Designed miniproteins, single chains. Designs and how they scored, part 58

Each design is a single chain, and the fold is of that chain. pLDDT is the mean over its residues in the fold that is shown.

## One batch from the design tools (miniprotein)

Design m2129
Fold by ESMFold2-Fast:
Structure m2129 (fold): chain A 75 residues (1-75)
Amino acid sequence: MKELAEKVGEAVREEARKYLTDEQADAIANAVRIAVLEGKSPEEVAETVRQAALAYGATPEQADRIAKAVRDALE
């Protein structure tokens, strides 16, 4: 569980860092780690990430790419 949360968080951080600041990418990665540890579904985690990315100023396309990184890492 902890290893999965860290792995998913790191994958999301790397994708988010392409479009957002390091601080914003770290904030999204931390939210992903918490959601995974809470047992949320991949879809719930992906939607949380998508909304956070949009709130930080990512475009809908960029937010969708960051959310896809969650789904790909949790498959």
Scores: mean pLDDT 82

Design m2130
Fold by ESMFold2-Fast:
Structure m2130 (fold): chain A 71 residues (1-71)
Amino acid sequence: KSKIKEEILKLIGEILRLIGEIEDIEREIERAREEGDEERLKELEERRRELEKRLEELKKELRKLEKEYKE
């Protein structure tokens, strides 16, 4: 159980970091929209999509580990 708990805590840490990065990018996206910087907006939206995909992957891994930890 302690090894699985350690893996869960590590994944939670990674998830929280990604959420923070996504929030930072969303703030930059709003700034780029206000400034009318279309090129930067496209770059930031692409990066946000990549981070969101990574976040979903980590959430799936977390759910799998949580099920294993309960059994």
Scores: mean pLDDT 82

Design m2131
Fold by ESMFold2-Fast:
Structure m2131 (fold): chain A 56 residues (1-56)
Amino acid sequence: SKIEKETLLLLYEIMLGSNKWIAEHSKNPELRKRNLEAARLLEEEIRELREEIEEL
């Protein structure tokens, strides 16, 4: 449903913020790299989910 997808979108945006924060502030280079990659994947998922919501 639209509400379920909008809820998922909100959760993904929260996760994206967390991943970006870790990528910028973590003292561990590997953790920064992994969170930067996770952020990139989440941005793509968010884009696709937004388009799907617009088509509903």
Scores: mean pLDDT 87

Design m2132
Fold by ESMFold2-Fast:
Structure m2132 (fold): chain A 80 residues (1-80)
Amino acid sequence: SLSEEDFEAEVLLALGEIYHALANKDYEKGDFDSAIESYEKAIKLYQEAIEKATSPDIRRVAEENLKEAQKKLEEIKKQK
């Protein structure tokens, strides 16, 4: 069974993944302002998931997703 901290980390990770997917969709549409906002929300949620996670697997996934979202945010800011 998951600890309370790991359950909270999974919820934060899932919310981060939702915003990350929304950001990718907005980016594909050329809506860079909405994409930036959603990537920034995803980044914050992934950082919170990493802080709460005691599970190495949850932390690893959150760290990988964080890196990907940060890279995309940097790319968009350079295109504006």
Scores: mean pLDDT 88

Design m2133
Fold by ESMFold2-Fast:
Structure m2133 (fold): chain A 80 residues (1-80)
Amino acid sequence: SNEEKREEAIRLLEEAGRAIEEGKPEEAKELAEEALRLASEVEGAEELVAAAILGIAAALEAAGKKEEARKLLEEAIAAY
């Protein structure tokens, strides 16, 4: 259901945050990307989609990919 997808996306974002704290930015990026996929399938989940994009950007920054993180955020802002 949409509620189950929303709950799973939130769980994945919490796991992504922990992965960043553990020094695993590549794992964090994969978790946040899966959260974005699930959030994008849920009607009205604009805040969750935004949180997932921020999670991907945070993982990119933690990996030293600041320019990629900036481009992602600029593209996300332009889409909304």
Scores: mean pLDDT 87

Design m2134
Fold by ESMFold2-Fast:
Structure m2134 (fold): chain A 83 residues (1-83)
Amino acid sequence: GMKEEIEKIDEEIKKVEEQLKKAKTIEELEEAIRNAEEVLKKVMELLKKVTDPELIKKAIGLGLRAIGLIFDAEKRKKELLEK
């Protein structure tokens, strides 16, 4: 069901958050970015088929979290390149 798909995406975001926390190299940060982009793609696909306003709101929230992880990883990548 849609609720289970949302919970699965939330768990995937948590895995990316853990991956980003452990990342030490540019290559590891790029892998975290790729994984966050795949999660964002899944959120966008979910939004095409969700009609419930509350579930749409939750899916948008997950998408914003994924975008935030991409932003944070890119920021850390820039900091490493300036070192």
Scores: mean pLDDT 85

Design m2135
Fold by ESMFold2-Fast:
Structure m2135 (fold): chain A 72 residues (1-72)
Amino acid sequence: SAADERAALRRELAALSERALRLFAETGDPRAAELALRAGDLMAALDDGRVSLAEARAGLAELRAEVDALEA
């Protein structure tokens, strides 16, 4: 269901935000802090219905790729 997909996207965004915050704590890289903020903003937009599930999925994919690149 759309509700199940929203819940799954929300959990993935929360996990990504936590992952970015851990990276910031380890490295001091301000890009990691910015990625955590962007993940939180996207989660809030999803909760408020300001973005579609497709937009949230695309945003999550972009943010995940950027966090992965910083961890490389």
Scores: mean pLDDT 89

Design m2136
Fold by ESMFold2-Fast:
Structure m2136 (fold): chain A 62 residues (1-62)
Amino acid sequence: SEVEEAVELLRSDDPEAQARGFARLVKLDTEKAREALRELANDPSVPKSVQEAARQYLAALE
């Protein structure tokens, strides 16, 4: 799925790939994409920059 592809990009150490993955999840604007962002925000195995970006975005939504 597009959500799974975006999550894989966000798990990489490549800032450009992370930016593309984040933009894709934001563009999809679905509950599944928001759930993926919540999981990424709390996943210690992903880059800290990704966790932080996900938290900031989710805080701005509600």
Scores: mean pLDDT 81

Design m2137
Fold by ESMFold2-Fast:
Structure m2137 (fold): chain A 63 residues (1-63)
Amino acid sequence: AREKATEVLMKVPGVGKEKAEKLVELMELGVSVEEITKKLVALGASEEEARKAAEEAAKLLKE
């Protein structure tokens, strides 16, 4: 679950493994998909790509 969520976030341009792992950790601590989307946009992602990646990662973490 965590590994697949990290891989999904790493598909976002500008998000490396270390940043993706930290974002997954924040999601596990209860940070919302909306907040993760904002963090991805701050890293240079488009809003659409950021939201899709955050939602996909959240679904994988619930599996």
Scores: mean pLDDT 78

Design m2138
Fold by ESMFold2-Fast:
Structure m2138 (fold): chain A 69 residues (1-69)
Amino acid sequence: TGPRVAEAVRAAQELATELLKRGEAPDAAAERAARLATERLRAAGVEADVEVTVADGKVTVTATIREVR
């Protein structure tokens, strides 16, 4: 996993955590965080499938790389 993927995953996890802290619904926080990571990766030339799951107050981000330029 490249540094760009790690950075995008970290950004998604931080965003989801912040949104949950602000009272956002878990599903909405997960969706928004996944979009952020996907957009950042695309801008960096990385095509990936990003999944964000929120369970028991814990945020899990998984990025599956399809293409790297």
Scores: mean pLDDT 79

Design m2139
Fold by ESMFold2-Fast:
Structure m2139 (fold): chain A 55 residues (1-55)
Amino acid sequence: VSIEEVIEFVKEAQEKKVPDEEILKKLEEMLSQTTDPGVRAVLRVAIADVRERLK
């Protein structure tokens, strides 16, 4: 998983109007599959943003 892949995934999911719950699940899956600190930081920010929308 790369930072670019995370950004592209979020953009594509928003364009396709994927439910926030499904986006969150996929982002958490990506986080479990990576140990890169930069990628994990981007994923954590994206996860926090999606969680804020689900409140």
Scores: mean pLDDT 79

Design m2140
Fold by ESMFold2-Fast:
Structure m2140 (fold): chain A 62 residues (1-62)
Amino acid sequence: LKEKYEKEIEKDPNNAEAYYNLGGVYLQQGKLEEAKKYFDKAIELDPSNEVAKTLKEALDAE
């Protein structure tokens, strides 16, 4: 799963959805710092992704 999204980023470094999905994978693994990093990248590439912004805000609060 993680490797799939890493390959998508390698193919297209501007793929905000791949960064968002990778952040979700790290979040499910309890790796909160990695999840924040990838959600930050997703927001940087697509500032209209309100779900990624909400998830990052929740992680910052915890």
Scores: mean pLDDT 79

Design m2141
Fold by ESMFold2-Fast:
Structure m2141 (fold): chain A 87 residues (1-87)
Amino acid sequence: MAFVTVGGFEVLPVAGDTPLTLELDGKRTTFRRASDAAAFLEKHKGQPIKVFAEGAVREGNKVLIPLADGTLVFTEFSPLPEAELVP
């Protein structure tokens, strides 16, 4: 997929049905839709949140989550390196 640039950031569009797991203060929540994850990110703006895109395993892809109002939220995804220990 092609990257898009929003506010000077390189982002990868995420399909609305792509599951995202967010971690805040050691608590993990899995969102089935990107819009639900985006609402959580918007509510907790400025707090340190870790983002995991379920099923993504390649490179340091940056994840873009589109909001219903057309606002784009950028976050970084850091997949485990290839040949890492599989849990």
Scores: mean pLDDT 48

Design m2142
Fold by ESMFold2-Fast:
Parts: structure tokens; sequence; C-alpha cells
Structure m2142 (fold): chain A 60 residues (1-60)
């Protein structure tokens, strides 16, 4: 759910792995049901990080 997604986005931001703009775009795509590959292609984050965001959202 949204709470798990937000926690993972904050974690990746604090680790220096994404910008605030990448976080906003990735969050919108995750909520829209985009695949990890589509999120990575749209934002420039790694497929691994995109997969973590999708899993966090689905698990909560």
Amino acid sequence: GDHALERELVRLYLEGRLTPEQARTAAALVRAGASPREIAEATGISVGDASRLVRAYRAG
C-alpha cells in the first residue's frame, strides 16, 4: 500500500539512489500498475530499485 511505498521511497532517497523528482514519477507509475522495467525506463532508476518499490506497494 501507499505507506509501504512511501517508506521505501524515503529509504532510497536517503541512500542517494533517487532524486525527489524521480521519487514522484516512480510513485505515480507504481500506483498506475507499471512494471519495474517501465518505471526504470521512465525515471532512470535501476530495475532492482523499481522492483523494490513495486513489491513494497503490493505487499502493503
Scores: mean pLDDT 88

Design m2143
Fold by ESMFold2-Fast:
Structure m2143 (fold): chain A 80 residues (1-80)
Amino acid sequence: AKQELIEAARAAAADPRLDEVARHLLRLLADRLEENEVTPEGLIEAGKSLIEYAKTSKELSEAGKKALKELGEKALKLGE
């Protein structure tokens, strides 16, 4: 679960089809997970931020919104 989330976040952070805001959030999530610096509360906050950005962004495609929402939901589940 954690390793899968790190790998998915790294892949998405390198995807030029996502905007820079989404890629920045994904890089931060992956970095903090790799360093074991994230609390369960921090994972929940990160997941909510990714889901909210997916819902409110006008720059992301529908596929990008879906991918970001799925990553956010994985972060929420890991934090619970």
Scores: mean pLDDT 78

Design m2144
Fold by ESMFold2-Fast:
Structure m2144 (fold): chain A 60 residues (1-60)
Amino acid sequence: TEEAQKKSHEIGRKLIEENKEKLIELAEKTKDPDVAADELAKIVEEANEKAEKLRAEIEG
């Protein structure tokens, strides 16, 4: 439905706005292959930290 499409678009826009600075930085960094590799490594590290925290909460 058009209503579902509008809601999906609004959610996407809010997510972009909330993470605007991070998305802009990522887009700029991906223009340089070396910088893109460093940024990908950082994303992986953040994901690992979140996974470890979640595991600690579940196992704790």
Scores: mean pLDDT 65

Design m2145
Fold by ESMFold2-Fast:
Structure m2145 (fold): chain A 64 residues (1-64)
Amino acid sequence: EEEELRRRIEELKEEKKELEKELAELEATLDESDIKQVNRIIGLKLRIIGIEFEIEILEKKLAE
């Protein structure tokens, strides 16, 4: 169980890192009048927040 939790946390951290890189690239070229780019950035930010929340829950469970 603990090994599976650690593996999942590591996978989530890697996924978050990849999403953060994509977000930084999109933000660097952002035209705020481009609704499609704005929506993509919002979607990435929400996904990153979701991953951060899942990591916190799993780390808390691992500490118990």
Scores: mean pLDDT 81

Design m2146
Fold by ESMFold2-Fast:
Structure m2146 (fold): chain A 82 residues (1-82)
Amino acid sequence: SEEAVKIWIDVLLNSKDVKERILAARGLGAIGHPEAVEPLIKVIEDESAPLEVKEAAAEALKEIGHPKAEKPLEEYEKKLKE
């Protein structure tokens, strides 16, 4: 449901539990809802976010396959390899 997507976006962005944030990212990727794209991009661009949460968010964005994520993912992966 749309309400569930909004709850998982809130968990992704605001939870203090790293494991909950990873599960939220994975769940949002599996659902594939477009509203999750911008929050997931925000996570991979957040320098304060734990690496494992950013990794889960990047995988979720790849699973969704939205054009808005193409450049943010490219920049994220470039930073990981350099």
Scores: mean pLDDT 85

Design m2147
Fold by ESMFold2-Fast:
Structure m2147 (fold): chain A 109 residues (1-109)
Amino acid sequence: DPVEQRIAELQAHREEHAEETLEDLRRVAESEPRNRDQALLREEARAKLEAYERGARISDLLDVEVAVLRGVSREEIVEWIRKTNSPERARILIEYLDRLLALHAEARA
């Protein structure tokens, strides 16, 4: 199951030091995609790196993607983001969430 495999990969990144996770994200973001699935992974990696550079925590970015893959509603994810982050970080994470949802919708179309 591609979704379960992706969730496992994201959870594995949470066990790593942040620097190791960031290095892997940069590698994926710089890779040339050979198919649609690789192109989606590249755009997701780029979105995470952009949000991280703006001040989001890497653990929150991983948790948001896991929640999306598990089918948690946008409303529930937004509530969690607002409860666990400053208003500035919450804005960055909500923009990341909306980008991630758009990428997933495009991939299904």
Scores: mean pLDDT 83

Design m2148
Fold by ESMFold2-Fast:
Structure m2148 (fold): chain A 68 residues (1-68)
Amino acid sequence: AVTAEDCKLMEAIVKAANDDEFKVKLGEFLAKSSFDDTQKAKYAVKLQKEGASVIKKEVEQAYKEKCL
Protein backbone atom coordinates (compact mmCIF):
# COMPACT_ATOMS: atom_id res chain seq x y z
CA ALA A 1 0.00 0.00 0.00
CA VAL A 2 1.11 3.57 -0.69
CA THR A 3 1.72 5.59 2.52
CA ALA A 4 1.25 9.33 3.17
CA GLU A 5 5.07 9.71 3.17
CA ASP A 6 5.26 7.91 -0.21
CA CYS A 7 2.69 10.41 -1.55
CA LYS A 8 4.80 13.35 -0.28
CA LEU A 9 7.87 11.90 -2.03
CA MET A 10 5.90 11.38 -5.27
CA GLU A 11 4.46 14.92 -5.07
CA ALA A 12 8.03 16.31 -4.81
CA ILE A 13 8.96 14.43 -8.02
CA VAL A 14 5.83 15.74 -9.83
CA LYS A 15 6.57 19.35 -8.72
CA ALA A 16 10.28 19.25 -9.71
CA ALA A 17 11.09 22.37 -11.74
CA ASN A 18 13.94 20.84 -13.80
CA ASP A 19 15.74 17.55 -14.53
CA ASP A 20 18.37 18.12 -11.80
CA GLU A 21 15.69 18.64 -9.11
CA PHE A 22 13.75 15.66 -10.54
CA LYS A 23 16.81 13.38 -10.15
CA VAL A 24 17.36 14.53 -6.54
CA LYS A 25 13.68 13.94 -5.63
CA LEU A 26 13.62 10.55 -7.41
CA GLY A 27 16.74 9.57 -5.43
CA GLU A 28 14.99 10.56 -2.17
CA PHE A 29 11.93 8.48 -3.18
CA LEU A 30 14.11 5.43 -3.94
CA ALA A 31 15.97 5.82 -0.60
CA LYS A 32 13.03 6.65 1.73
CA SER A 33 9.76 5.28 0.26
CA SER A 34 8.05 2.12 1.54
CA PHE A 35 7.95 0.70 -2.02
CA ASP A 36 9.51 -2.75 -2.35
CA ASP A 37 12.91 -3.34 -3.97
CA THR A 38 11.26 -4.71 -7.15
CA GLN A 39 9.23 -1.51 -7.74
CA LYS A 40 12.25 0.70 -6.93
CA ALA A 41 14.41 -1.31 -9.38
CA LYS A 42 11.70 -0.87 -12.06
CA TYR A 43 11.97 2.95 -11.78
CA ALA A 44 15.80 2.82 -11.81
CA VAL A 45 15.87 0.58 -14.94
CA LYS A 46 13.32 2.76 -16.77
CA LEU A 47 15.31 5.91 -15.97
CA GLN A 48 18.43 4.29 -17.47
CA LYS A 49 16.63 2.97 -20.60
CA GLU A 50 13.91 5.54 -21.33
CA GLY A 51 15.01 8.72 -19.54
CA ALA A 52 13.65 11.18 -16.98
CA SER A 53 10.55 12.29 -18.94
CA VAL A 54 9.09 8.75 -19.04
CA ILE A 55 9.62 8.19 -15.30
CA LYS A 56 8.15 11.61 -14.47
CA LYS A 57 4.98 10.75 -16.44
CA GLU A 58 4.68 7.35 -14.72
CA VAL A 59 5.14 8.93 -11.26
CA GLU A 60 2.56 11.64 -12.13
CA GLN A 61 0.05 8.96 -13.16
CA ALA A 62 0.72 6.83 -10.04
CA TYR A 63 0.42 9.94 -7.83
CA LYS A 64 -2.99 10.79 -9.36
CA GLU A 65 -4.28 7.20 -9.01
CA LYS A 66 -2.93 6.38 -5.51
CA CYS A 67 -2.63 9.75 -3.69
CA LEU A 68 -5.59 11.76 -5.03
Scores: mean pLDDT 76

Design m2149
Fold by ESMFold2-Fast:
Structure m2149 (fold): chain A 55 residues (1-55)
Amino acid sequence: MLSPEEALRAGRGLLELGELLDHPRLRAQGKAAYEAGKAGDSEAALAHLQAAGVA
């Protein structure tokens, strides 16, 4: 299970990767995971990372 800090870092990384690759789904899921991580919702953040295919 991801901690909120891990979820925030993973979401930010995925958002940055999605922006670099111009990949709309990776950007959207990374943003959602990052926002969930900031809110302390590791379960929601993990779900978004899984939807992006990275967790």
Scores: mean pLDDT 76

Design m2150
Fold by ESMFold2-Fast:
Formats: C-alpha cells, structure tokens, sequence
Structure m2150 (fold): chain A 65 residues (1-65)
C-alpha cells in the first residue's frame, strides 16, 4: 500500500462529501486500511474531524510510527 496514494484519494473523496462509513468500508475492502487505522479514523471523527479528514489523520499517524 502506498500511503500517499491512499491519502490523496481520501482527500478527494472527502471533498466530494462521501460519509466516513463509506470511505472506511471501501478502503478496508481494497486493503488500504488495517483494523488499527480504521479505529484511529473512527476516534478522529468522534473528536469532530470530517470524514475525509478523519481518514487522512489516521493514515498519517500510522505512517509516522
């Protein structure tokens, strides 16, 4: 998985207004998100992040670990 490709796609789809659950389901099915990244994205959304921003923040946090 190329992290930059997933981030670019999440930014584009977030700007298009796709809901968080749809983004998570799609990207998990593609093998782009593991269970840990999905949990991070859900936590970011609970903190008030928009759907695309929540996914991007979770991916970036996993990438810098």
Amino acid sequence: MDVDEVIDEAIAQGAAGRPLDELIADYKARGWLDDETVELARRRAELGFGPGSAVVAAIREQAVK
Scores: mean pLDDT 76

Design m2151
Fold by ESMFold2-Fast:
Structure m2151 (fold): chain A 57 residues (1-57)
Amino acid sequence: IEEELRKESLELAKEAENEEEGVRKVTELVSKARGQLSPEQQKRLANELANEAVELQ
């Protein structure tokens, strides 16, 4: 789940219109999630990041 969250977040950042902005946001959120969130909560965060990336398009 942690690895999936990281992979999904990186994929979303790649598709973002602004690469710098996308990578920054995703990396920061994923980094925070790894330390404090349960596997289920981490997956929820990944879904939110996915929705945000789609909206950026």
Scores: mean pLDDT 59

Design m2152
Fold by ESMFold2-Fast:
Structure m2152 (fold): chain A 70 residues (1-70)
Amino acid sequence: SEVDAEGLAAALEGAAEGASGKAAEYLKKAAEAAKKGDTKAAAEYLKKGAEASPKSAESLKEGAEAAEKA
């Protein structure tokens, strides 16, 4: 199936609302990349978000792996 880029972007924007600092910024950038259909760039921003937020690192890394496989 084709990746639902708009759905992915909406989910990432929602996640950014619950995040703080640099993690929120990277989640917003991931959402923007997803809206452009660039799931690989979205995954890269999610990985950077994980580096910026150790408390959320596990969830953000899982999200990045899912985006790379989509």
Scores: mean pLDDT 70

Design m2153
Fold by ESMFold2-Fast:
Structure m2153 (fold): chain A 69 residues (1-69)
Amino acid sequence: MSPEQKEAKAKGMEYARKGLEAYARGDYATAAKYFQEAAELFEKAGDKESAKGMRAGAETAAALAQKQA
């Protein structure tokens, strides 16, 4: 893995954690944004599986945010 891919993966994991923390607090709109950023970072890192998981998480959080509105 290139240094750029390693950095992207590390940032992806950080945003995934922030998304999970927001989700646990019921802040679904913020969780959706963090999961979406994590998905883009995992895609850049070449981690397609984690990117797919994060996109699903973002979609779920966005749907929950819409129900709160």
Scores: mean pLDDT 85

Design m2154
Fold by ESMFold2-Fast:
Structure m2154 (fold): chain A 99 residues (1-99)
Amino acid sequence: MKEKFELEVEAGIVAIHAATLLAVLESSPYKTEKLRELKERAQAILDEIAQLSRQIRNTNPEQKEQLEELRKRIEGYRAEVDSLAQEADKLIEQYEKEK
């Protein structure tokens, strides 16, 4: 019961992080292939999280095994967004130092 609500909140947090990363990448003056690839992956995660959010809403609170699988998927996307954000920060810092 509380678990389903917590999953919906966690999915929302991952979506916010992915959207924030996209905004940072779009506002960057650097138009490199590496940053484009990061942007494409962040957009893909955002789309996947939207689908997961729908699956969570359609899952009964009593389906604990399904909710646990959805939680693991959300945790995976969260870790991936964090990794992509760190890579973006390092790339942008490198480009700034080359000035």
Scores: mean pLDDT 82

Design m2155
Fold by ESMFold2-Fast:
Structure m2155 (fold): chain A 66 residues (1-66)
Amino acid sequence: SLKDALLTVPGVGEALADRLVAHFKTWEALREALENGGAALRDLGLPDEQLRRLTVELSTLLDRLA
């Protein structure tokens, strides 16, 4: 599932994985958010450093699953 895959991401625990699933809901929506420079990820209210790291890690996850 999307949540199970997100839990494999470094720095993503249960709470953040649940927030990502609730916010994006699907792999397609998450991929589109990353393709648009991660602007939608800013809506999560994470500090810039955490957001930058998360964006890199999520892009790596999506590349691995492709």
Scores: mean pLDDT 78

Design m2156
Fold by ESMFold2-Fast:
Parts: structure tokens; C-alpha cells; sequence
Structure m2156 (fold): chain A 94 residues (1-94)
């Protein structure tokens, strides 16, 4: 799967793209795409777990996500609105 495949899935199926950026972006840059988001679950203690398809690894991984560590927004890419979660720090595997 390529970064473009992930953007196409986000547009077609409303799966949010995951991007790594130290700041909230104003537009989607394909080079910042690290994967796409499928679901949120929780630990027994109620902490959110994100299931993400990781582009670098070409596999699904579960990440423990701290509330407030990401920003959800709709960004434009080639005239299309793309749902995006921006993570401001590298994700830590569960």
C-alpha cells in the first residue's frame, strides 16, 4: 500500500489518514502520511487504543494514545476533502 492508496481509502471510505507533524497542518502533504485509522478501542482502564495501518511497516499496529496528543481536521488534497488525524509526536506501540 502507498501513501496515495491511503488517501484514496480516506476519500472513498472515510477512513482518517494519520500524519506525523510537530504542528497542525493547513493542507495535506503526502510525505507526512504515516498510515490510516480504522478503529478506537479502550484498555481495561479506559485508555484509548488506536488501530492504525502503518505505511512504513505495511501492517496493522495498536497504539496507546494520550488524549490531546492529536488533532482531527479535514484537509484539502488535490481538490478533495480528506479526514486527517495529525499526531504531534511519534506513536508508541502498545
Amino acid sequence: MTAQDIIDLAIQNNYPVIVLSSSTPSSLDISDVIGYFDEISTTASGQPIWRIYMLADQQWRDYLVRPGSSTFQTLNYNGQDVPVFTVHQPLQPL
Scores: mean pLDDT 78

Design m2157
Fold by ESMFold2-Fast:
Structure m2157 (fold): chain A 78 residues (1-78)
Amino acid sequence: MKVKVELDLTGARSPEEAGRAVRNAVRALAESTKGDIEVTVKADSPELAEAARRGLEEARAEYPDVKITGKVEVVPPP
């Protein structure tokens, strides 16, 4: 089974909050499934994107029995 999720962080103002949000979302998914998880994160700043990548890496390290793949995209503000 493969779960695909998209997290839209456009308009988030704190890198720390963005990183925690990504980590918490991936943790909840990993605890509820034993399949593959694919995460795409959209951020409107490089700082938010970097925090999101760190959160994703931390979640991947916590769940070796779950295959977690992901990418972070920087999108322009509207």
Scores: mean pLDDT 76

Design m2158
Fold by ESMFold2-Fast:
Structure m2158 (fold): chain A 64 residues (1-64)
Amino acid sequence: AAAEAAQRRAGELGQRYADLVAKFKPEIEKVINPETEEDWVKFSEALAKAVREALEKGELPKIK
């Protein structure tokens, strides 16, 4: 069924997300060191952006 392909894709994306977070988290931590609630929001947004860009391209984005 079409639902089976969607469920499989969701699981695959979840695994890719976890792998990308593990790769990008330390790189973002070099630029953003969250010590306040506001900094944690900025950190989370930067991490989410990096992961989204990697998922869209299927490759590792360069963080500068």
Scores: mean pLDDT 65

Design m2159
Fold by ESMFold2-Fast:
Structure m2159 (fold): chain A 65 residues (1-65)
Amino acid sequence: KPPRELVLRLIALKLRIIGLEIEIELLEKKLKEGDESVKEEIEKLKEEIKKLKEEIEKLEKEIEK
């Protein structure tokens, strides 16, 4: 029913988010260890995840219709 290409793209975007979440977790560990310089990088990665989640939502709506 949904195009295979859209489903595979959705999976790829979800995997990208997982990769970014792992990156944030690593940076949060550094922040906890006293490296305050990573705080801005964590914020940027969280913003990138937000944009990717918006793209996923759009694709899911296209798959639904």
Scores: mean pLDDT 81

Design m2160
Fold by ESMFold2-Fast:
Structure m2160 (fold): chain A 55 residues (1-55)
Amino acid sequence: LPTVSATTSAPVAVGSTVTLSDGSTGVIVEVLDATTVTVFDASTGAIVVATVTVV
């Protein structure tokens, strides 16, 4: 599956907010592994798989 890049200053956990590579904000709805999460993208209403970098 294609994955998007995301960054967050919050812990990688369900309910944390991330910033997607397109500049939109999403909320983690599922943690797949240590750096790969499922995000609800509020700007599009879509669920996307993202690789998260903690900053």
Scores: mean pLDDT 79

Design m2161
Fold by ESMFold2-Fast:
Structure m2161 (fold): chain A 102 residues (1-102)
Amino acid sequence: SMDRQREGDRLADEAMDYLTLGLKYLRKGDSKKAAEYFRKAAELFEEAARLYEDVDPRVAEAYRVLAEGLKKAAEYAEKGDLKGARDAYLEAMRRAAEILLD
């Protein structure tokens, strides 16, 4: 429904805001804050994916790929592997883009 799509879009926008904060703190070397924000973004992308399941399954799949990648980025950040966190994020974005552009 349009209402589910609108709510899914709102959650995805909020997830992008937290992702931006996660990347900001990753750049500053604040691994704990980066991990916290990446996890928050992942939770919101998972919620957006659920709302998109019946609206556009391809968009739902892209949001799940982003959520999984951001959980992985958070794990790397918690271990102090800032490069691993960045690489996990970039790979998730690449895969999500491939799904959406297919």
Scores: mean pLDDT 90

Design m2162
Fold by ESMFold2-Fast:
Structure m2162 (fold): chain A 98 residues (1-98)
Amino acid sequence: DVEELIAQLSSSDLEVRLKAAAELGHLGDPRAVEPLTAALAAADEDDVELITALASALMRIGDPRAVEPLKEILAKETNPKARAIIATAIEALGGTVE
């Protein structure tokens, strides 16, 4: 159930959030795009594992509507590993980072 997985993105348990992101990416339901980008925008810059899972889910869904939100997140991101992951997601979805 997409709605249950979306709710799990806000879990206090990192493992639950990681599993929810992976399952949303696997389902490919575009209803997950906005919740996944919101979760990524709310993620701490040091949560590279979570950022990777959320970005990977967005890439797997393949909806280019994620490009503009991801560019806004990238503009505020200071962690170089997180920046690389977000930039990869933007390019994979058909956007550009320059």
Scores: mean pLDDT 86

Design m2163
Fold by ESMFold2-Fast:
Structure m2163 (fold): chain A 65 residues (1-65)
Amino acid sequence: LAGAVAEVVEDVVARSPDELSLAVGDRVLVLEELSDDWLLVRQLATGAVGRVPRSALRVVGRAPL
């Protein structure tokens, strides 16, 4: 999953400072797989970085370049 581009398929609300809030349709770059349930991602539109639930994302491709 690291290096993949994923689309948010379920709204995510951050519960802690390390988590990222995302809306359905947002695009993220997967930076790291933290666990079976959590990914570290960067939101492409804002550059914000944080942890999100794996279940909220669908891989749509690889990051350009």
Scores: mean pLDDT 78

Design m2164
Fold by ESMFold2-Fast:
Structure m2164 (fold): chain A 118 residues (1-118)
Amino acid sequence: SQYRQLAQQHLQLAEQTSDPLVRADHLFDAGGYFFEAGDFERAVEYLEEAIKLYEEVNASDEKLAIGYSLLAMAYFHLGDLKKAKEYLKKAEEYAKNSRVGKVTVKSVKQVISSMTGE
C-alpha cells in the first residue's frame, strides 16, 4: 500500500527530528496514513504518541482537536466505542478554540452517532 510507505517515511522523519513539535507532526501524519491504509491498530499507536507530544509541548488547540478526532475514529473502527466516545469528548474540549477543530469534531461525532444506533 502506498499509504503504508508514506507512513513509514513519516516515522523515519520523526526519528531524525530534534524538534518535538515537528516530531509530533510526523507521528500524526504517520498515524493518519495508517488510518487510510485501514491499519487502525498502528494508527492508534502513532496518533496516541503524537497527541502525548502535542500536550507536552502545549501545541495549539486545533492540533489537539484534530488529533483526538482522528484517534476517536480509529478506536471506533477497532470497535472500542468507549474510547472512541472518550476521545471525541476530548476533541470537543479543544475544538471550542478552533473553527477547523469544530468542523472536524462535528463530522466525526455525526459518523460515530449514526453508526452506534444513536
Scores: mean pLDDT 88

Design m2165
Fold by ESMFold2-Fast:
Structure m2165 (fold): chain A 92 residues (1-92)
Amino acid sequence: SELEELKEKAAKALEEGQKAYEAGDYKKAAEHYEKAIEYLEKALELAPEDRGLKGALAEALYNLAEAYEKLGETEKAEELRKKARELIEEGS
């Protein structure tokens, strides 16, 4: 299904982003995390009440925020962390 394909692409992008981050390539990490977020947002459009997808999207947003912080993009990082927190608090 399209949903399963998007989940697989997101997982792969997150893995590639983590490897780039661990290697100190924060720009490449950010690019991979941005792709993961794109796939997860499309997946969440198909399954808007999926708490697992909301959690995965929140995690990807936190990972992108850390990469942006390393790149000196502090304001972008703070905005992403706020968005991530709101996603995981939405169903409480």
Scores: mean pLDDT 87

Design m2166
Fold by ESMFold2-Fast:
Structure m2166 (fold): chain A 59 residues (1-59)
Amino acid sequence: MEKEIEEIQEEARKIYLEEGDLVKAVAIGLEKLAEKNLAPKVSGVSPEVAKEEAERLKK
């Protein structure tokens, strides 16, 4: 679990550094966490809600 979260954080960090957009990086991170069913462990929200917020933030 912790290693998967760390990998997702590194991916989001790379996107933030490339795009300079924290909101997009967070959206991608939430989407990855939801795919792995880790979102409830990190944010306390359901994977479905995390995916909806990720899609909304990407737009």
Scores: mean pLDDT 67

